# Designed miniproteins, single chains, continued (5), part 108

Each design is a single chain, and the fold is of that chain. pLDDT is the mean over its residues in the fold that is shown.

## One batch from the design tools (miniprotein)

Design m19750
Fold by ESMFold2-Fast:
Structure m19750 (fold): chain A 107 residues (1-107)
Amino acid sequence: MAAETERRDEIVQRALKLLDENADKVAQKFREAGLPEAAEIARKHGVREAFAYASTDPEAAPKAGRVLLEMLAEAYEQLAKDSTDPEEGELARRIAEETRRILEAFK
């Protein structure tokens, strides 16, 4: 569904922006995962650049992916909570649930 795909992309971009606005929290999660270089990049350049950097290392890539999914799930849950649009809130909640299921597979 084209309209749903566009709305999903907007929610993904909002979640990523929310993570960039909380750069210290993002950096802390990367540090806790044993990715201090990605943490420094997240603090200076944002979560996208941190993940791109970590993705070049085969050992760091799965850890960075897990951290990113965990942070995105939390951001989607926050967007669902704070949304005044019931349609946006329901879609954000659904994306959060999907992201949590993916995370469960990496346990």
Scores: mean pLDDT 80

Design m19751
Fold by ESMFold2-Fast:
Structure m19751 (fold): chain A 80 residues (1-80)
Amino acid sequence: MARRRAALRDLGRMAKEVEEMVKAGKPAEEVIAFIREKTAALVAKYADDPELVAKIQAIGDEMIAAVEAGKPPQIVVSVD
């Protein structure tokens, strides 16, 4: 139980950092590289929970797609 809350907090932190990078005017390529690195780190951290890994990958992919489309990443990460 506590582990899934930790994963959601990590995802929320990543989303906030990405939002801050976009607000700072970082190039899309730099933002995408950051998302890829953070997503890979979270996948490694939660590798023993396949459902969390799939969710982390899906969220990372959605963030990359939004940045590539020139849209701010809109990620609703539910944290209790």
Scores: mean pLDDT 75

Design m19752
Fold by ESMFold2-Fast:
Structure m19752 (fold): chain A 100 residues (1-100)
Amino acid sequence: SSLLKEIKKLIEQLSKKGLEYFKLYQETGDADAKAKAQTIFQVVDYITQAVTYIQLGNIQLAQEYIKKVRELLPDLDEDSQEIARKAIKLLEKLIAQKQK
């Protein structure tokens, strides 16, 4: 579906941001960059889990992973927050599409 393709693009954008922070940590030793990378990779995992559970028809568990993404939003940089919020909206649309 087109929604699934757009969600995958957002996952790729977040993964790239996480790798950029991780590289910054490796080059500088900046503990904040490490923490941001770890949080972004956790958000990527939670979005991926939500997609998987939607495809399996386990909407309740998918919603729990979406909730986990929302809980981590304040710990993300502004750009990553915007991407994650877009992913949440598309995940909610994907759930609505599956419940028709």
Scores: mean pLDDT 91

Design m19753
Fold by ESMFold2-Fast:
Structure m19753 (fold): chain A 67 residues (1-67)
Amino acid sequence: SAETRQLVISLVAESIRMIGRVVDEEIALRRRGVPRSEIEREAQRLTAEARRRYQGLLARVDQQIAS
């Protein structure tokens, strides 16, 4: 359906935004000479935040399928 298509587009857009934020932060940390272990920890924090937002969108998809 058109509604399901819009939800899929929203999920894809959120995934792209998540990847972009992680990449931008890694570039910034590398430019500052931050050790790889610190970069990995920060990437994990950003990924956890983005995953939480993504799970919210998945819950909306589940509601659409159930209706």
Scores: mean pLDDT 73

Design m19754
Fold by ESMFold2-Fast:
Structure m19754 (fold): chain A 66 residues (1-66)
Amino acid sequence: SLEELKELIEKDPSKAAQELKKLFPEAEERIDQIGRDSVRLAIEKGAEYAEKYFKEKLKELLEEYS
C-alpha cells in the first residue's frame, strides 16, 4: 500500500528506493538521480539535510506515480 511505502521511506529510504524501482521501472533513472543529488547534498549541507531531501523526493515520486 502507499502507506506502507511511505513508512518504508521514513524507516529505510535506500530499501524504499529499490522497491520503488521494482514498482515503477520507468522511474529508475529519476530515482537514481535523486540518490546522486542526495550524495552531493551530504557533502555540501551535511548528512541530516541530505537524508531529509532523499526521503521527501522519494515521497514526491511515490505520490506522482501512484
Scores: mean pLDDT 86

Design m19755
Fold by ESMFold2-Fast:
Structure m19755 (fold): chain A 67 residues (1-67)
Amino acid sequence: SLKEEARERAREVALELIKKGYTPDQAIAEAVREVREWLKDKLSQTELNSAVVAAGRAALEAVDEAL
């Protein structure tokens, strides 16, 4: 599902940014931004908002686990 793909993409982006020396807040914010841009043309506004919220939570959890 696109929501599951969004969660996994957000985790990958956030962890990659942490490895590059970004702060947790910056890594999470950037992961959410990239997921929103990726999904913008694929989902309705309601679906997009739901997927972005799920992606943000996944990024936060991944970063928290990595620290």
Scores: mean pLDDT 83

Design m19756
Fold by ESMFold2-Fast:
Structure m19756 (fold): chain A 60 residues (1-60)
Amino acid sequence: SKEAAAEAGRKAAEAGEPAGAGAVAYDLSQNGDGDLEAARKAAGARTAEEALRWMEAAAS
């Protein structure tokens, strides 16, 4: 779910693991929110660029 993914992504970002943060960003994108800014906030990324890098890492 969005909330579980956001929680996991936030914890992963705090631990320095971008995979969870990327999963959050991707989930938000697929649910029609599609907003990197919202994904950045949910994942705890400092910038939209950081969130984008985490999305790329998760997609790889």
Scores: mean pLDDT 56

Design m19757
Fold by ESMFold2-Fast:
Structure m19757 (fold): chain A 107 residues (1-107)
Amino acid sequence: SNDEKIRKVAEEAIKLAKELGLPEEVIKAIEVLLEVALNGEQPDEEQQKIMEKGLKAIEEFTPEVKFSEEEVEEIRKRARELSKGRNAISRSAVLALLVILKKLKKA
């Protein structure tokens, strides 16, 4: 199922973040993004704060990571496939998880 595939993306991202020695804020942000991706509910203020902190930490630890046009299209295609039938909130979270995973793989 697409839910299982989305969970796998988050699990792989968490594993890579740990292997790279990224702070706990990154793990927490990925976990919140996974929850939002699966339920499609608008993040509350606490969840938004967790995501902001984690995403900032990812940017600070991976500032030199750049994507080619081919890599961007691959991410977009995968996001469309995994988020088919989901609302805009869930689609945005799925895209964010795939971007994070690709960025950590290139780090």
Scores: mean pLDDT 87

Design m19758
Fold by ESMFold2-Fast:
Structure m19758 (fold): chain A 85 residues (1-85)
Amino acid sequence: MKEEKAKSFIKELLQAAAEYFRKQGREDVAARLQRLIELTEKKSVDEVIEELKRFVAELAQRDPEAARFVEGLLKTIESYKKQIE
């Protein structure tokens, strides 16, 4: 189903991002991305997108570089969702 494909794609992207930030020594960002992966199993795609938007807004105040990276992930997810509906 389209929802399951979207969730699978989101989990894969967020796992890659969490690994990237962990390698950069940013455990706080990696841990929050890992929590979003867990939410992907229990929440709708729209709910995960809203949580990512909140995370970007919080990061923008403290870590602009991480905020831009996570915003890029968000835009990628939204684009994929529009393609598969």
Scores: mean pLDDT 82

Design m19759
Fold by ESMFold2-Fast:
Formats: sequence, C-alpha cells, structure tokens
Structure m19759 (fold): chain A 58 residues (1-58)
Amino acid sequence: DLEELARELAATFSGRERQAILGLLRALLNGDEVAARAGVHFAAPSVRPALRRLLELA
C-alpha cells in the first residue's frame, strides 16, 4: 500500500526529506507523472532510495 509505505518512510526522515516523500506520494496518487519525476530528480541523495521504493510500488 503506497500510503502505508510512505508513512513508514516519512517517519525515518525529517524536514525537506520527509516533504519529498509526501510530495511524491501526492503526485503518484494524483497521477502527476511530471511532478513525480521532478520530485525524484531534485531530491537529496539521502532520500532518493526511499523515493525509488515508492515509485516501484506504484
């Protein structure tokens, strides 16, 4: 479940990294491919593996 995975991942991050996870979740739920792609591209390297896990489940 995308929302469950996003919640678990967000709990292990803070600030901008947590916002990147939540922003990607919102883009995926809305079918906004452009926003989803941009979110991963502009994310800090530390959070990118978590964002890729969300994309893979979607």
Scores: mean pLDDT 81

Design m19760
Fold by ESMFold2-Fast:
Structure m19760 (fold): chain A 76 residues (1-76)
Amino acid sequence: MMENIKLNNQMVQIMREAEEQIRNTTDPARIEEIIAQTTREIEALALKIPGVDAATAQRMADRVRENLLKVAKENL
């Protein structure tokens, strides 16, 4: 149970850091790399949560990707 809270907190921190990096850059190639790296990290962390299957982890990563793409479009 405590491990699940730690993993969720790590995912939230990674998302916040990615959003800040996207807001602080105007390079589309760098934005694409930040989004790609962040979604890979979220999926990997989600898979470490007990009871999370591959489909659920992918869905969580997809939601993060959608949010970061929205932030990127508003800053480009």
Scores: mean pLDDT 80

Design m19761
Fold by ESMFold2-Fast:
Structure m19761 (fold): chain A 80 residues (1-80)
Amino acid sequence: SMSTEEAAREFFRALIEHGFEGRVEGDNLILTPREHPDWKLVVPFDPNGEATLTIASKNEVYTMSVAELARIWHEVLQEE
């Protein structure tokens, strides 16, 4: 099984490489990679909130702070 950080990094790479679908639902941003429609990231607009990544095909759920998610996103964007 993947660590939470590994799952988030794979998610962000899928967004960058193949594109994504995004929508706003209440106080959350929902992101789904086009290549993986069974993957879903729920990000609250509250910067002190908790984000949830669900991989339905594997029955896996990962949670992390919005701050930690932002750190991982920034690092992935800087990787070539």
Scores: mean pLDDT 84

Design m19762
Fold by ESMFold2-Fast:
Structure m19762 (fold): chain A 78 residues (1-78)
Amino acid sequence: EAALRAGISAYHAGDYETAEKHFREAAKSPDPRVAATAHALLGQLAYDRGDVETARKHFEAAAAVPDPELAQAARDNL
């Protein structure tokens, strides 16, 4: 989960390139909750830059984990 924390810190600092890099590393996690959270955060970054198709794909990957609180937590942590 260290990659998620590093990504969120970079996002708050306005370093979106570093945030995306860390979220992509977290998306490779064997922990499905960590990977789903990373996909939700990547989806939000893509949506913010107007890349709706990439955002949709990441949100679909995040939705593969049956945890509705996970999606809310990812949104609240940005």
Scores: mean pLDDT 73

Design m19763
Fold by ESMFold2-Fast:
Structure m19763 (fold): chain A 100 residues (1-100)
Amino acid sequence: SAEEHYKRAVELFKKDDYRGALRAALEAMEVDPSNEKALRIALGAINKLAQEIKDPEVRERVLKLLKEAYEALQSGNYDEAFRLVKEAYDLLVEHGVVEP
């Protein structure tokens, strides 16, 4: 049911619920780590959430991870892209932007 998690992520993203969209996209990728569609939704959600970070140093760190994840995705390295997305997610949690 990676498709069900992905569908939920898309619906939440369309409603501007970027926190919910990111969680649902991560759930889809845990079921299928090669789910490029879910990975792209996660990247888009992180990009939106990064704009809500008030600390410029934390924002720059998240945006750097996002850029590296896009580069990994373009190279077909889905495992590395997923690792970088999770690292960005952990920073968002650590800094109170997203709930655990």
Scores: mean pLDDT 86

Design m19764
Fold by ESMFold2-Fast:
Structure m19764 (fold): chain A 89 residues (1-89)
Amino acid sequence: AEELRKRAERLRERAAQLPPDSPEHVFYEALAYFYEGMANYLEGRYDEAIENFKKALELAEKLRDVDPLGAEAFIRSLKLFIEEVEKKK
């Protein structure tokens, strides 16, 4: 789980180097939340995992205008993860 958090930190560092409104910035932020959510899930922190996946979902929705198919796939995966985590609470 710690390696997933370090991956999220690296993604946020990369995002910080990009224009805040760029699709690449939004994508890296969404991935960072996703990895942080996975780390929390593996550690049994289900409420924190759900919050992270919801943040990733909000950002992924913004990507629909740039990559509708990729955004839809990511959104579906995030919704499935949220459902699975909620079942374990």
Scores: mean pLDDT 82

Design m19765
Fold by ESMFold2-Fast:
Structure m19765 (fold): chain A 80 residues (1-80)
Amino acid sequence: SVIEKIRSLFDEEMERALKEAVPEDYQELEFQIDLDRGVMDLVEAIGKVLGDEDFAVEQLIKLLAKRFGVSEEEIKKRIE
C-alpha cells in the first residue's frame, strides 16, 4: 500500500534530510529512531531532539510531498 511505501521511504528520506539539515543532531536522532517505530513515533522523536515538533513535521511533509510529486496535504493524510 501507499502507507507501507511511505514508511519505507520515510526512513531513507528522513536519514538523508536530517543529515543535511541537522548533521550535529543526527547521531541523537539515529538513537531515537532505533527506539521509536512507525511514522508518527519517528516524527515525535525528531521533534523532541530539535525542540520543535511542528517544524520537524512541516519539513518531513515538504520533503515527502516533493519526493512523491503530491500536495503536502495528501502526505499529511497518509502519515497521520
Scores: mean pLDDT 57

Design m19766
Fold by ESMFold2-Fast:
Structure m19766 (fold): chain A 99 residues (1-99)
Amino acid sequence: GAALEALLEELKALLMEILKVVSKELIPKAIGLILRVIGLLEDLRLGADPRALAQELLGIVDDAIALLQQSDVDDATRARLLARLRALRARIEALLASL
């Protein structure tokens, strides 16, 4: 429902911030993650299973964490973005436990 849509929109916005700071070599991977989130937003709109979508969303967050850890981004920006990704991951896990 609304909670899952909000988490998907928040991850999409966060991935767009990541896209702005990563090196050119990582741009295709960042775009791929954004497209995966857009696909889940479309699936949610079409009435797909919220539990399955939330599980896929966790996978995208984990891939975003791995991408950011491999990036040549300054330590302060990396720490800030990783903290936001990990906080989002915890919120998705809490939502899954309530479904």
Scores: mean pLDDT 90

Design m19767
Fold by ESMFold2-Fast:
Structure m19767 (fold): chain A 95 residues (1-95)
Amino acid sequence: MDAEELVNLVKKLMDLSESTTKEELLEIFENILKDVFKVSDEEIEEFRELFENDPEKALDFFIEKLLRAGALTEEEKEKLLNLPMEERVESILSL
């Protein structure tokens, strides 16, 4: 899955405007990590780099932060990682 396909899938699943940019979507995820999960500024920067260069790894990074924050169990993480990418994204956005 490329970055554009991931952005379009997230926009569809979150019922976001067609005008929502990749940068605005990135800001939404960064704000969730920072404000909800209290992720460090260094880890936010790492997420940003992954989101731009490897969106699948960015998604894995997000899942790992959810696990660390106690929002996800090890069993739920293992199930998510074994799902097809589209179903994995949908499951994360449904949390």
Scores: mean pLDDT 71

Design m19768
Fold by ESMFold2-Fast:
Structure m19768 (fold): chain A 96 residues (1-96)
Amino acid sequence: LSDEEKQAQIAVLEEKLKTAKDTQSIINYRYAIIRLKLQLGVDDADTDAHYDWLRDMINSDNLSPGDHFMIGLILLDLIKAGNKDPRILDLYELLK
């Protein structure tokens, strides 16, 4: 995908995120946005908001076992792809 196509995908995902009600969809959309922003080398206040939401969900103890497992897989995928953002590592340690 071109950088323009990645930016267009982020915009679509952000619109979907505004109407998402279920935890699984919200996690998947936030993950996809983070992954695309990492590929573009973009780190802004919106990126912070996505990490903050994930941290708050993990800290709230309201994750189902399935949601907990999904977040774990997502964070591992980001780490294995070579992403060294401290927020990813902090979330992974928090999830343990």
Scores: mean pLDDT 79

Design m19769
Fold by ESMFold2-Fast:
Parts: C-alpha cells; structure tokens; sequence
Structure m19769 (fold): chain A 77 residues (1-77)
C-alpha cells in the first residue's frame, strides 16, 4: 500500500534530512493539491506522484525532483 511505502521510505530518514527536504516536499504538495482541486488528476495518481517525489528527495535526485515538479506545473496550466 501507499502507506507501507511511505513508512518504509521515512524509516531511514534522519530529522536533519527531513528538515532539508521539507520545503521542497511542501512545494510539491502545493502543486498536487492544486491539480486535485482542478480535477486534473485522481487521488490515486496524486498518491503515486507523492511517493515518487518523496523517494527522489530522500535519494537527493534533484533531476527527478525537477522532472516531477515540471510535470505537475504542466498539468495545472
């Protein structure tokens, strides 16, 4: 489940690492909420994108984070 995936990702994240990714994650959450509010994505799609974004942020994959952000920005145009 999405909850199990989130728990697994967060289990190995330190408080300091979480503090570093929190602003970037909040930006992605803002875009996801906007897309959901506009009816442009389903809740299941939003959950999938959120898990992918969190995984990329924890891995320090800046290229993947930017890819996800651009995809969401294109959806909400």
Amino acid sequence: SVADELAAILADVSEAELAEIAPKLEEILYLLRKALAQGKISLDEAKRIFVEALRALVAGDEEKVEEIKKELEEIIE
Scores: mean pLDDT 82

Design m19770
Fold by ESMFold2-Fast:
Structure m19770 (fold): chain A 59 residues (1-59)
Amino acid sequence: MTPVDELLLQLETEEGREILRELLGLPEDASDEQIMAAILALDEATRRELVARARERLA
């Protein structure tokens, strides 16, 4: 699974969306489209780091 695919799976839960908004510095009411656009704007190394941080928050 690519980092992008794994981050997109987090959008399927409210908890995952909240974590991604926080880690990306987005407002609490940011839409799924805004979260996805922010993820797609990142380079691959930053996406991998984001995956690791999201997993830590879900543990």
Scores: mean pLDDT 79

Design m19771
Fold by ESMFold2-Fast:
Structure m19771 (fold): chain A 83 residues (1-83)
Amino acid sequence: SELEELLEGILNAKSREELNEQIQKILELLRKKGASSEEIKEFADKVVQFLSDILKEMTEEQRKKIVEFIKEEIKEIEKKKQK
């Protein structure tokens, strides 16, 4: 899936710039799935705060934590939508 490819991009990111590019693509994917502007902004703000806390030493373990954090935030956005 497109999301899986973007998450793999985060795991393989060599710089903050590459990481930010993958995050921006995830935000666009959420918009296409019908997330509101408010939900997208809340997601972006949470991701930025989380990354600020863990980017001092970006090991493979920390990159995996970023991926899991993003997956959980996407699940929360999807859960808030009435089908």
Scores: mean pLDDT 72

Design m19772
Fold by ESMFold2-Fast:
Structure m19772 (fold): chain A 80 residues (1-80)
Amino acid sequence: KFESLREFGQRVGDATIRAAEASGDQKLLEQAKQTTKQLMQLIDDAEKNGYISKEQRDQIQKLVEQLSQLTDEARRLAGE
C-alpha cells in the first residue's frame, strides 16, 4: 500500500518538477519541489503510523491537485 502510494507521489512530483524546469521559471520550480517534498513527507508520516487517516488522505489529495495546477501553469508558461 505505502510503496504504491510513494511511487505514485514520486511520479506526480517528478512530472511536475520536469514541467517546471522546462518552463524556465525558477519560482515555479521551487514551488514544485517544495510541494513534492510536502507530499512525500506526508506519505512517510502515514507509513510510520501504519495507516492513512482521513485527514491525511484529504491532504494528499490537495497536494496532488496543487502539483497538477503547477504542471498546468508550467505548460502555459512554456508557450505551448
Scores: mean pLDDT 84

Design m19773
Fold by ESMFold2-Fast:
Structure m19773 (fold): chain A 55 residues (1-55)
Amino acid sequence: VIEVPEGITLQEIAKKYDVEQIGITRRNGKSGDHVLKKGEIVDVRDIGKSFTVKV
């Protein structure tokens, strides 16, 4: 599990961890410009990568 500060967007997570933006947004049911709030959990899955992000 990777911890991130609140206020980060899903697009920024995709860019930071080099994952496909559409994969992260689709899996979490949110748009790329969704701003993460404290307590949110995001599943990240991509080819060769699988981890969970929490705020």
Scores: mean pLDDT 70

Design m19774
Fold by ESMFold2-Fast:
Structure m19774 (fold): chain A 84 residues (1-84)
Amino acid sequence: SKEEIIAELRALQKELQELMRAGKLTKEKVLEIAERVVELAIEAFPEKKEQYEKALEQIKKLSAEAGAVAVLIFIQELIEELES
């Protein structure tokens, strides 16, 4: 459901923020979270699949820190669109 997608997005947002605060951020973990966020985004908005897959490819090119920031922005934008 929409509510379940929002709940999982918020859990991923919290996990990413906690990893950043703890200095435990890795590129592998950022990509793992980014891939899950994209899966949830496609489930919520299947018509935007190509757009979200392209966003994931751009995130893969970033550092762990820049990638984490991009994923946090993506999560916030998805939650806002789902709550509209």
Scores: mean pLDDT 89

Design m19775
Fold by ESMFold2-Fast:
Structure m19775 (fold): chain A 83 residues (1-83)
Amino acid sequence: MILPLEEVAKDIELAARQAAAYGAFVSGDDPEETVRRTLEVMEPILSTLSPEQREEARRLAVEYATRRINESGSVPDAVEKAL
């Protein structure tokens, strides 16, 4: 049964955001380790998805992991914005 794409996309997006946040937290500012940990956390979810949904979920997980890495690297920008 094909679930509505919008509902599946929302669930995948939430899971990807949570996985990326965890990956960044345990890896610090290491980009490769953050991506690796994010995908590792996502693997049980990916195993339950169709091939197309898995590809989209991996893409989102990498995107959110990259955003977390960029946020960590932008600590000086965050301080400047607070001033």
Scores: mean pLDDT 67

Design m19776
Fold by ESMFold2-Fast:
Parts: C-alpha cells; structure tokens; sequence
Structure m19776 (fold): chain A 61 residues (1-61)
C-alpha cells in the first residue's frame, strides 16, 4: 500500500505525462486512490483536492 506522500508524487508524475490520455490518467488516479493505506477524512479531502487539480489541468488544455 502507498502513503499519502507516495500517492501525491505519483499523481504529480501522472499529470506531467504528456503521452497519457485523459482516460488513462483517471484510471491511474483511481488505482492510486484505492492503494492509499490512509482512509481518514483528511486523506479523502487531500485526494479530492488532487482530483480537482487534475480536472483543472485537463480543462486548461
């Protein structure tokens, strides 16, 4: 299982991957979120923030 720091790092790498499609990025995000060991409300809030950031990134294209 992944820590929050590892999930954030991998999501940042995923967002920087110009070869990945929108669908591939969202599928990978779901995999990373599922593999996160911390299920606290704070972790869920952080995942939501990262998801919104990824949506904003995709809209800016």
Amino acid sequence: MLSMEEVEERIRELMADESASVGERFERFVELATNLSDKSPEARKRLGELFEEMLAWERAR
Scores: mean pLDDT 77

Design m19777
Fold by ESMFold2-Fast:
Structure m19777 (fold): chain A 90 residues (1-90)
Amino acid sequence: VEEEIKKVAEEALKLVQDYALDPSLSDETRNFLIAASLALKQILPDPVKYADEIAEMLEEVARLFEKDGKTDIAEKLRSYAQKLKELKEK
């Protein structure tokens, strides 16, 4: 469970970091992604303890991506958030 939570959190962080460099994003979305990636890096040392906070952050990032028309990325981020919540309950 711990290793699975860590893997999902790391995959989500990588996705956020990769898309933070997308020039088609609004400045608002890009700035939030940078802040979110920094926050995730602080939480990742204890991903099991902070799984709910990571999931909530990914849901907020997904909402911003959806607002910018990146629905496919938003759905992937929501999938990661859901997986974190499910793993936390096990």
Scores: mean pLDDT 74

Design m19778
Fold by ESMFold2-Fast:
Structure m19778 (fold): chain A 80 residues (1-80)
Amino acid sequence: DENAQKLSEAAGRAREAAGEIGDEESLKLLEEIGELAPNIKPENIPGVAEELKKAAEALERGDVEGGREYLEKAKKLAGK
């Protein structure tokens, strides 16, 4: 599924960026989102992928605070 692929790619990119920075809180949020991934409602998958992409872009720029905020939004949407 194209949406599932986008979700996987965005999550992988965010995890790599968080790992390079060494931000334990971002890595924990990504682990929690990963645990929710099998149960994300189909209508919410594009939104979760978009927030994960924004988190990756923020973390790649060194904006740890912004990255964490986008990951928290992704987790909330994934849990709905």
Scores: mean pLDDT 85

Design m19779
Fold by ESMFold2-Fast:
Structure m19779 (fold): chain A 72 residues (1-72)
Amino acid sequence: STTHVSMGISNAPTVAAAMEAEAREEGGSAEIERTETHLRVVATGPSARTEFEAELDPETGEGEGRVTTTHL
C-alpha cells in the first residue's frame, strides 16, 4: 500500500539516518541516495520494503516527501 505524507523537511539527513537506524534494528538494510534537490531512502526488512522519496528546494532545504510500504 502507498501512504502520501506532506511535510516540511529542513533536515533531510536526519530523516535518512532515522530510517537507516530503524532498518538496522529490524535486521534489515537501508540504501540512501541524496542530491541537492532529491532524497531517496529504501529500507528493506524481512517482511516489508519501505521507500521514502522527497524533492528538496536547494535554496531553503524544504521539501515534500512520500512514503511507500510494500509487504513481502
Scores: mean pLDDT 67

Design m19780
Fold by ESMFold2-Fast:
Structure m19780 (fold): chain A 80 residues (1-80)
Amino acid sequence: EELIEKAEKLIREAFIAYNQGDVEKARELVKEAFELVKKAIEKYGPDDPRVKDIVRALLDLARTLGMEELASELEKILKQ
């Protein structure tokens, strides 16, 4: 399974978990998606538009979940 596609799937699952009130599961899925995002950056680079799209989606979700440290790391990736 392609890294970007897998990250997108985990981000969708995290939004579903959050909307169902399962904040703990949503946070776990966001952390897992972030590990895949780091691997995608290593493979494709941070300037790849597909990588930027998943970073933006993950940042929105991290902010919604109050994951301040993770949101800060994602913001740094987008500002480079």
Scores: mean pLDDT 85

Design m19781
Fold by ESMFold2-Fast:
Formats: structure tokens, sequence, C-alpha cells
Structure m19781 (fold): chain A 88 residues (1-88)
């Protein structure tokens, strides 16, 4: 689970950087993250990550830059995983 989470974060960060470099919108980044989360994470963790992605997308749509959104995304997903590990 922790290894899958680390892999997910590395891929999420890479895809977001590629989207930013290509001038792509946030929707493509969100779609990539959702597909990766479904493939590599348990359903309960996936649902929480989707909520975080939707929240960060709202911030991006409100004018936040991609780097800030990625930093918040990594932090919030990290908090969810650490909370799940402590409660398990």
Amino acid sequence: DVDKFKWFLERAHLYALIAQANGEDWQDVVDWFKELAKKYLDDSVYEEIVKILDNQRAKYDAGADMDSVIDDLVSEIGDIILKKEKEA
C-alpha cells in the first residue's frame, strides 16, 4: 500500500508537470490521476483521493497555479494515507 502510494505520487507529479509544460488544462491531469488511483490503490483510498483531486481542481479553476495544486495534492493525499495506516 505505501509502495503503491509512493508510485502513484511519482506518476501523478510527472503527469501534472507534463500537462503544465504542454499548456493542457486541469481536466487531463485529474483524469490521469483517477485512472492511476483506480489501478494501483484500494477502493477506499481511491474514493478519498478522488475527493482531494476534485477539491484541488476547484482551486486550479479559481486561479491557483499548477505547482501549488500539486504541492497541496501531495500533502493532502499523504495525510490521508498516513491516517489510514495509523487507524489500521
Scores: mean pLDDT 65

Design m19782
Fold by ESMFold2-Fast:
Structure m19782 (fold): chain A 65 residues (1-65)
Amino acid sequence: MEDLLKAAQEVAKLFNDARERKASREEVMEITKKANEILKKADPRIKVEGEVLEDGRLLFTIYYE
């Protein structure tokens, strides 16, 4: 549980930094890959998806497979 909370905090920082700098689609793909690596070490069932919306907003989705 503690490892999952730490992983979630690290991933939240990555997402916030990406949103603040308005990351590109390529950067969002790299960030989602890194987020998956971080979270899957804590719980292998977790998956992260990320996309850049038409208005430039970033959408990150975290769910269980």
Scores: mean pLDDT 79

Design m19783
Fold by ESMFold2-Fast:
Structure m19783 (fold): chain A 118 residues (1-118)
Amino acid sequence: ELEKLLEEFKKKVKEFLEKLRKEEKEEVVERVEIFAHSLLNALELLLEANPDTKPEALKLTFDVFMLLIELLKKLLLEGKSTEEINEILGPYVQETVDALKNQDIERLKKIKEELKKL
């Protein structure tokens, strides 16, 4: 169940990165790929630690992580520094991880709506 959802998300991330490699410079691609893989690793560890994770919470987390990957691309293309990017993305990553651990569906929905505005 959760494993199938994670594999579908991994496929979406792979497709995003393949498109990115055709459109963007190597430096942008490398930074986005490293970030995406760090999020996938965090998800795998969280799901191993919490096998009772609700599918709805996991799907919302995938939506949030995809929005964060897209936001990173935007910030890199805008020429933001590593420090500025970390100050913007870091809090969202931490809040999303905490919300997933607590299966706080309403918090995940709120994070998703905030990121859509950026």
Scores: mean pLDDT 86

Design m19784
Fold by ESMFold2-Fast:
Structure m19784 (fold): chain A 69 residues (1-69)
Amino acid sequence: MEKVREEIRKLIEKLDDPEAMSEAIKLINKYDDKESAFELVLKLLKVAGIELSEEELEKMRELIKNPPV
């Protein structure tokens, strides 16, 4: 689980938005359910004013649904 959280964190960091990064990290740290965490992360990203491309959203879905191990 931590590996998936770190990948999501890196994606947000690449967007160069410290507000969204901080809020998403907070949610990911309390994450214990894949779908709920994904919805909450998307909600926070929108609140922070960050719009992800379709490719970035798809990668995030893959990381949450299919963690590497």
Scores: mean pLDDT 59

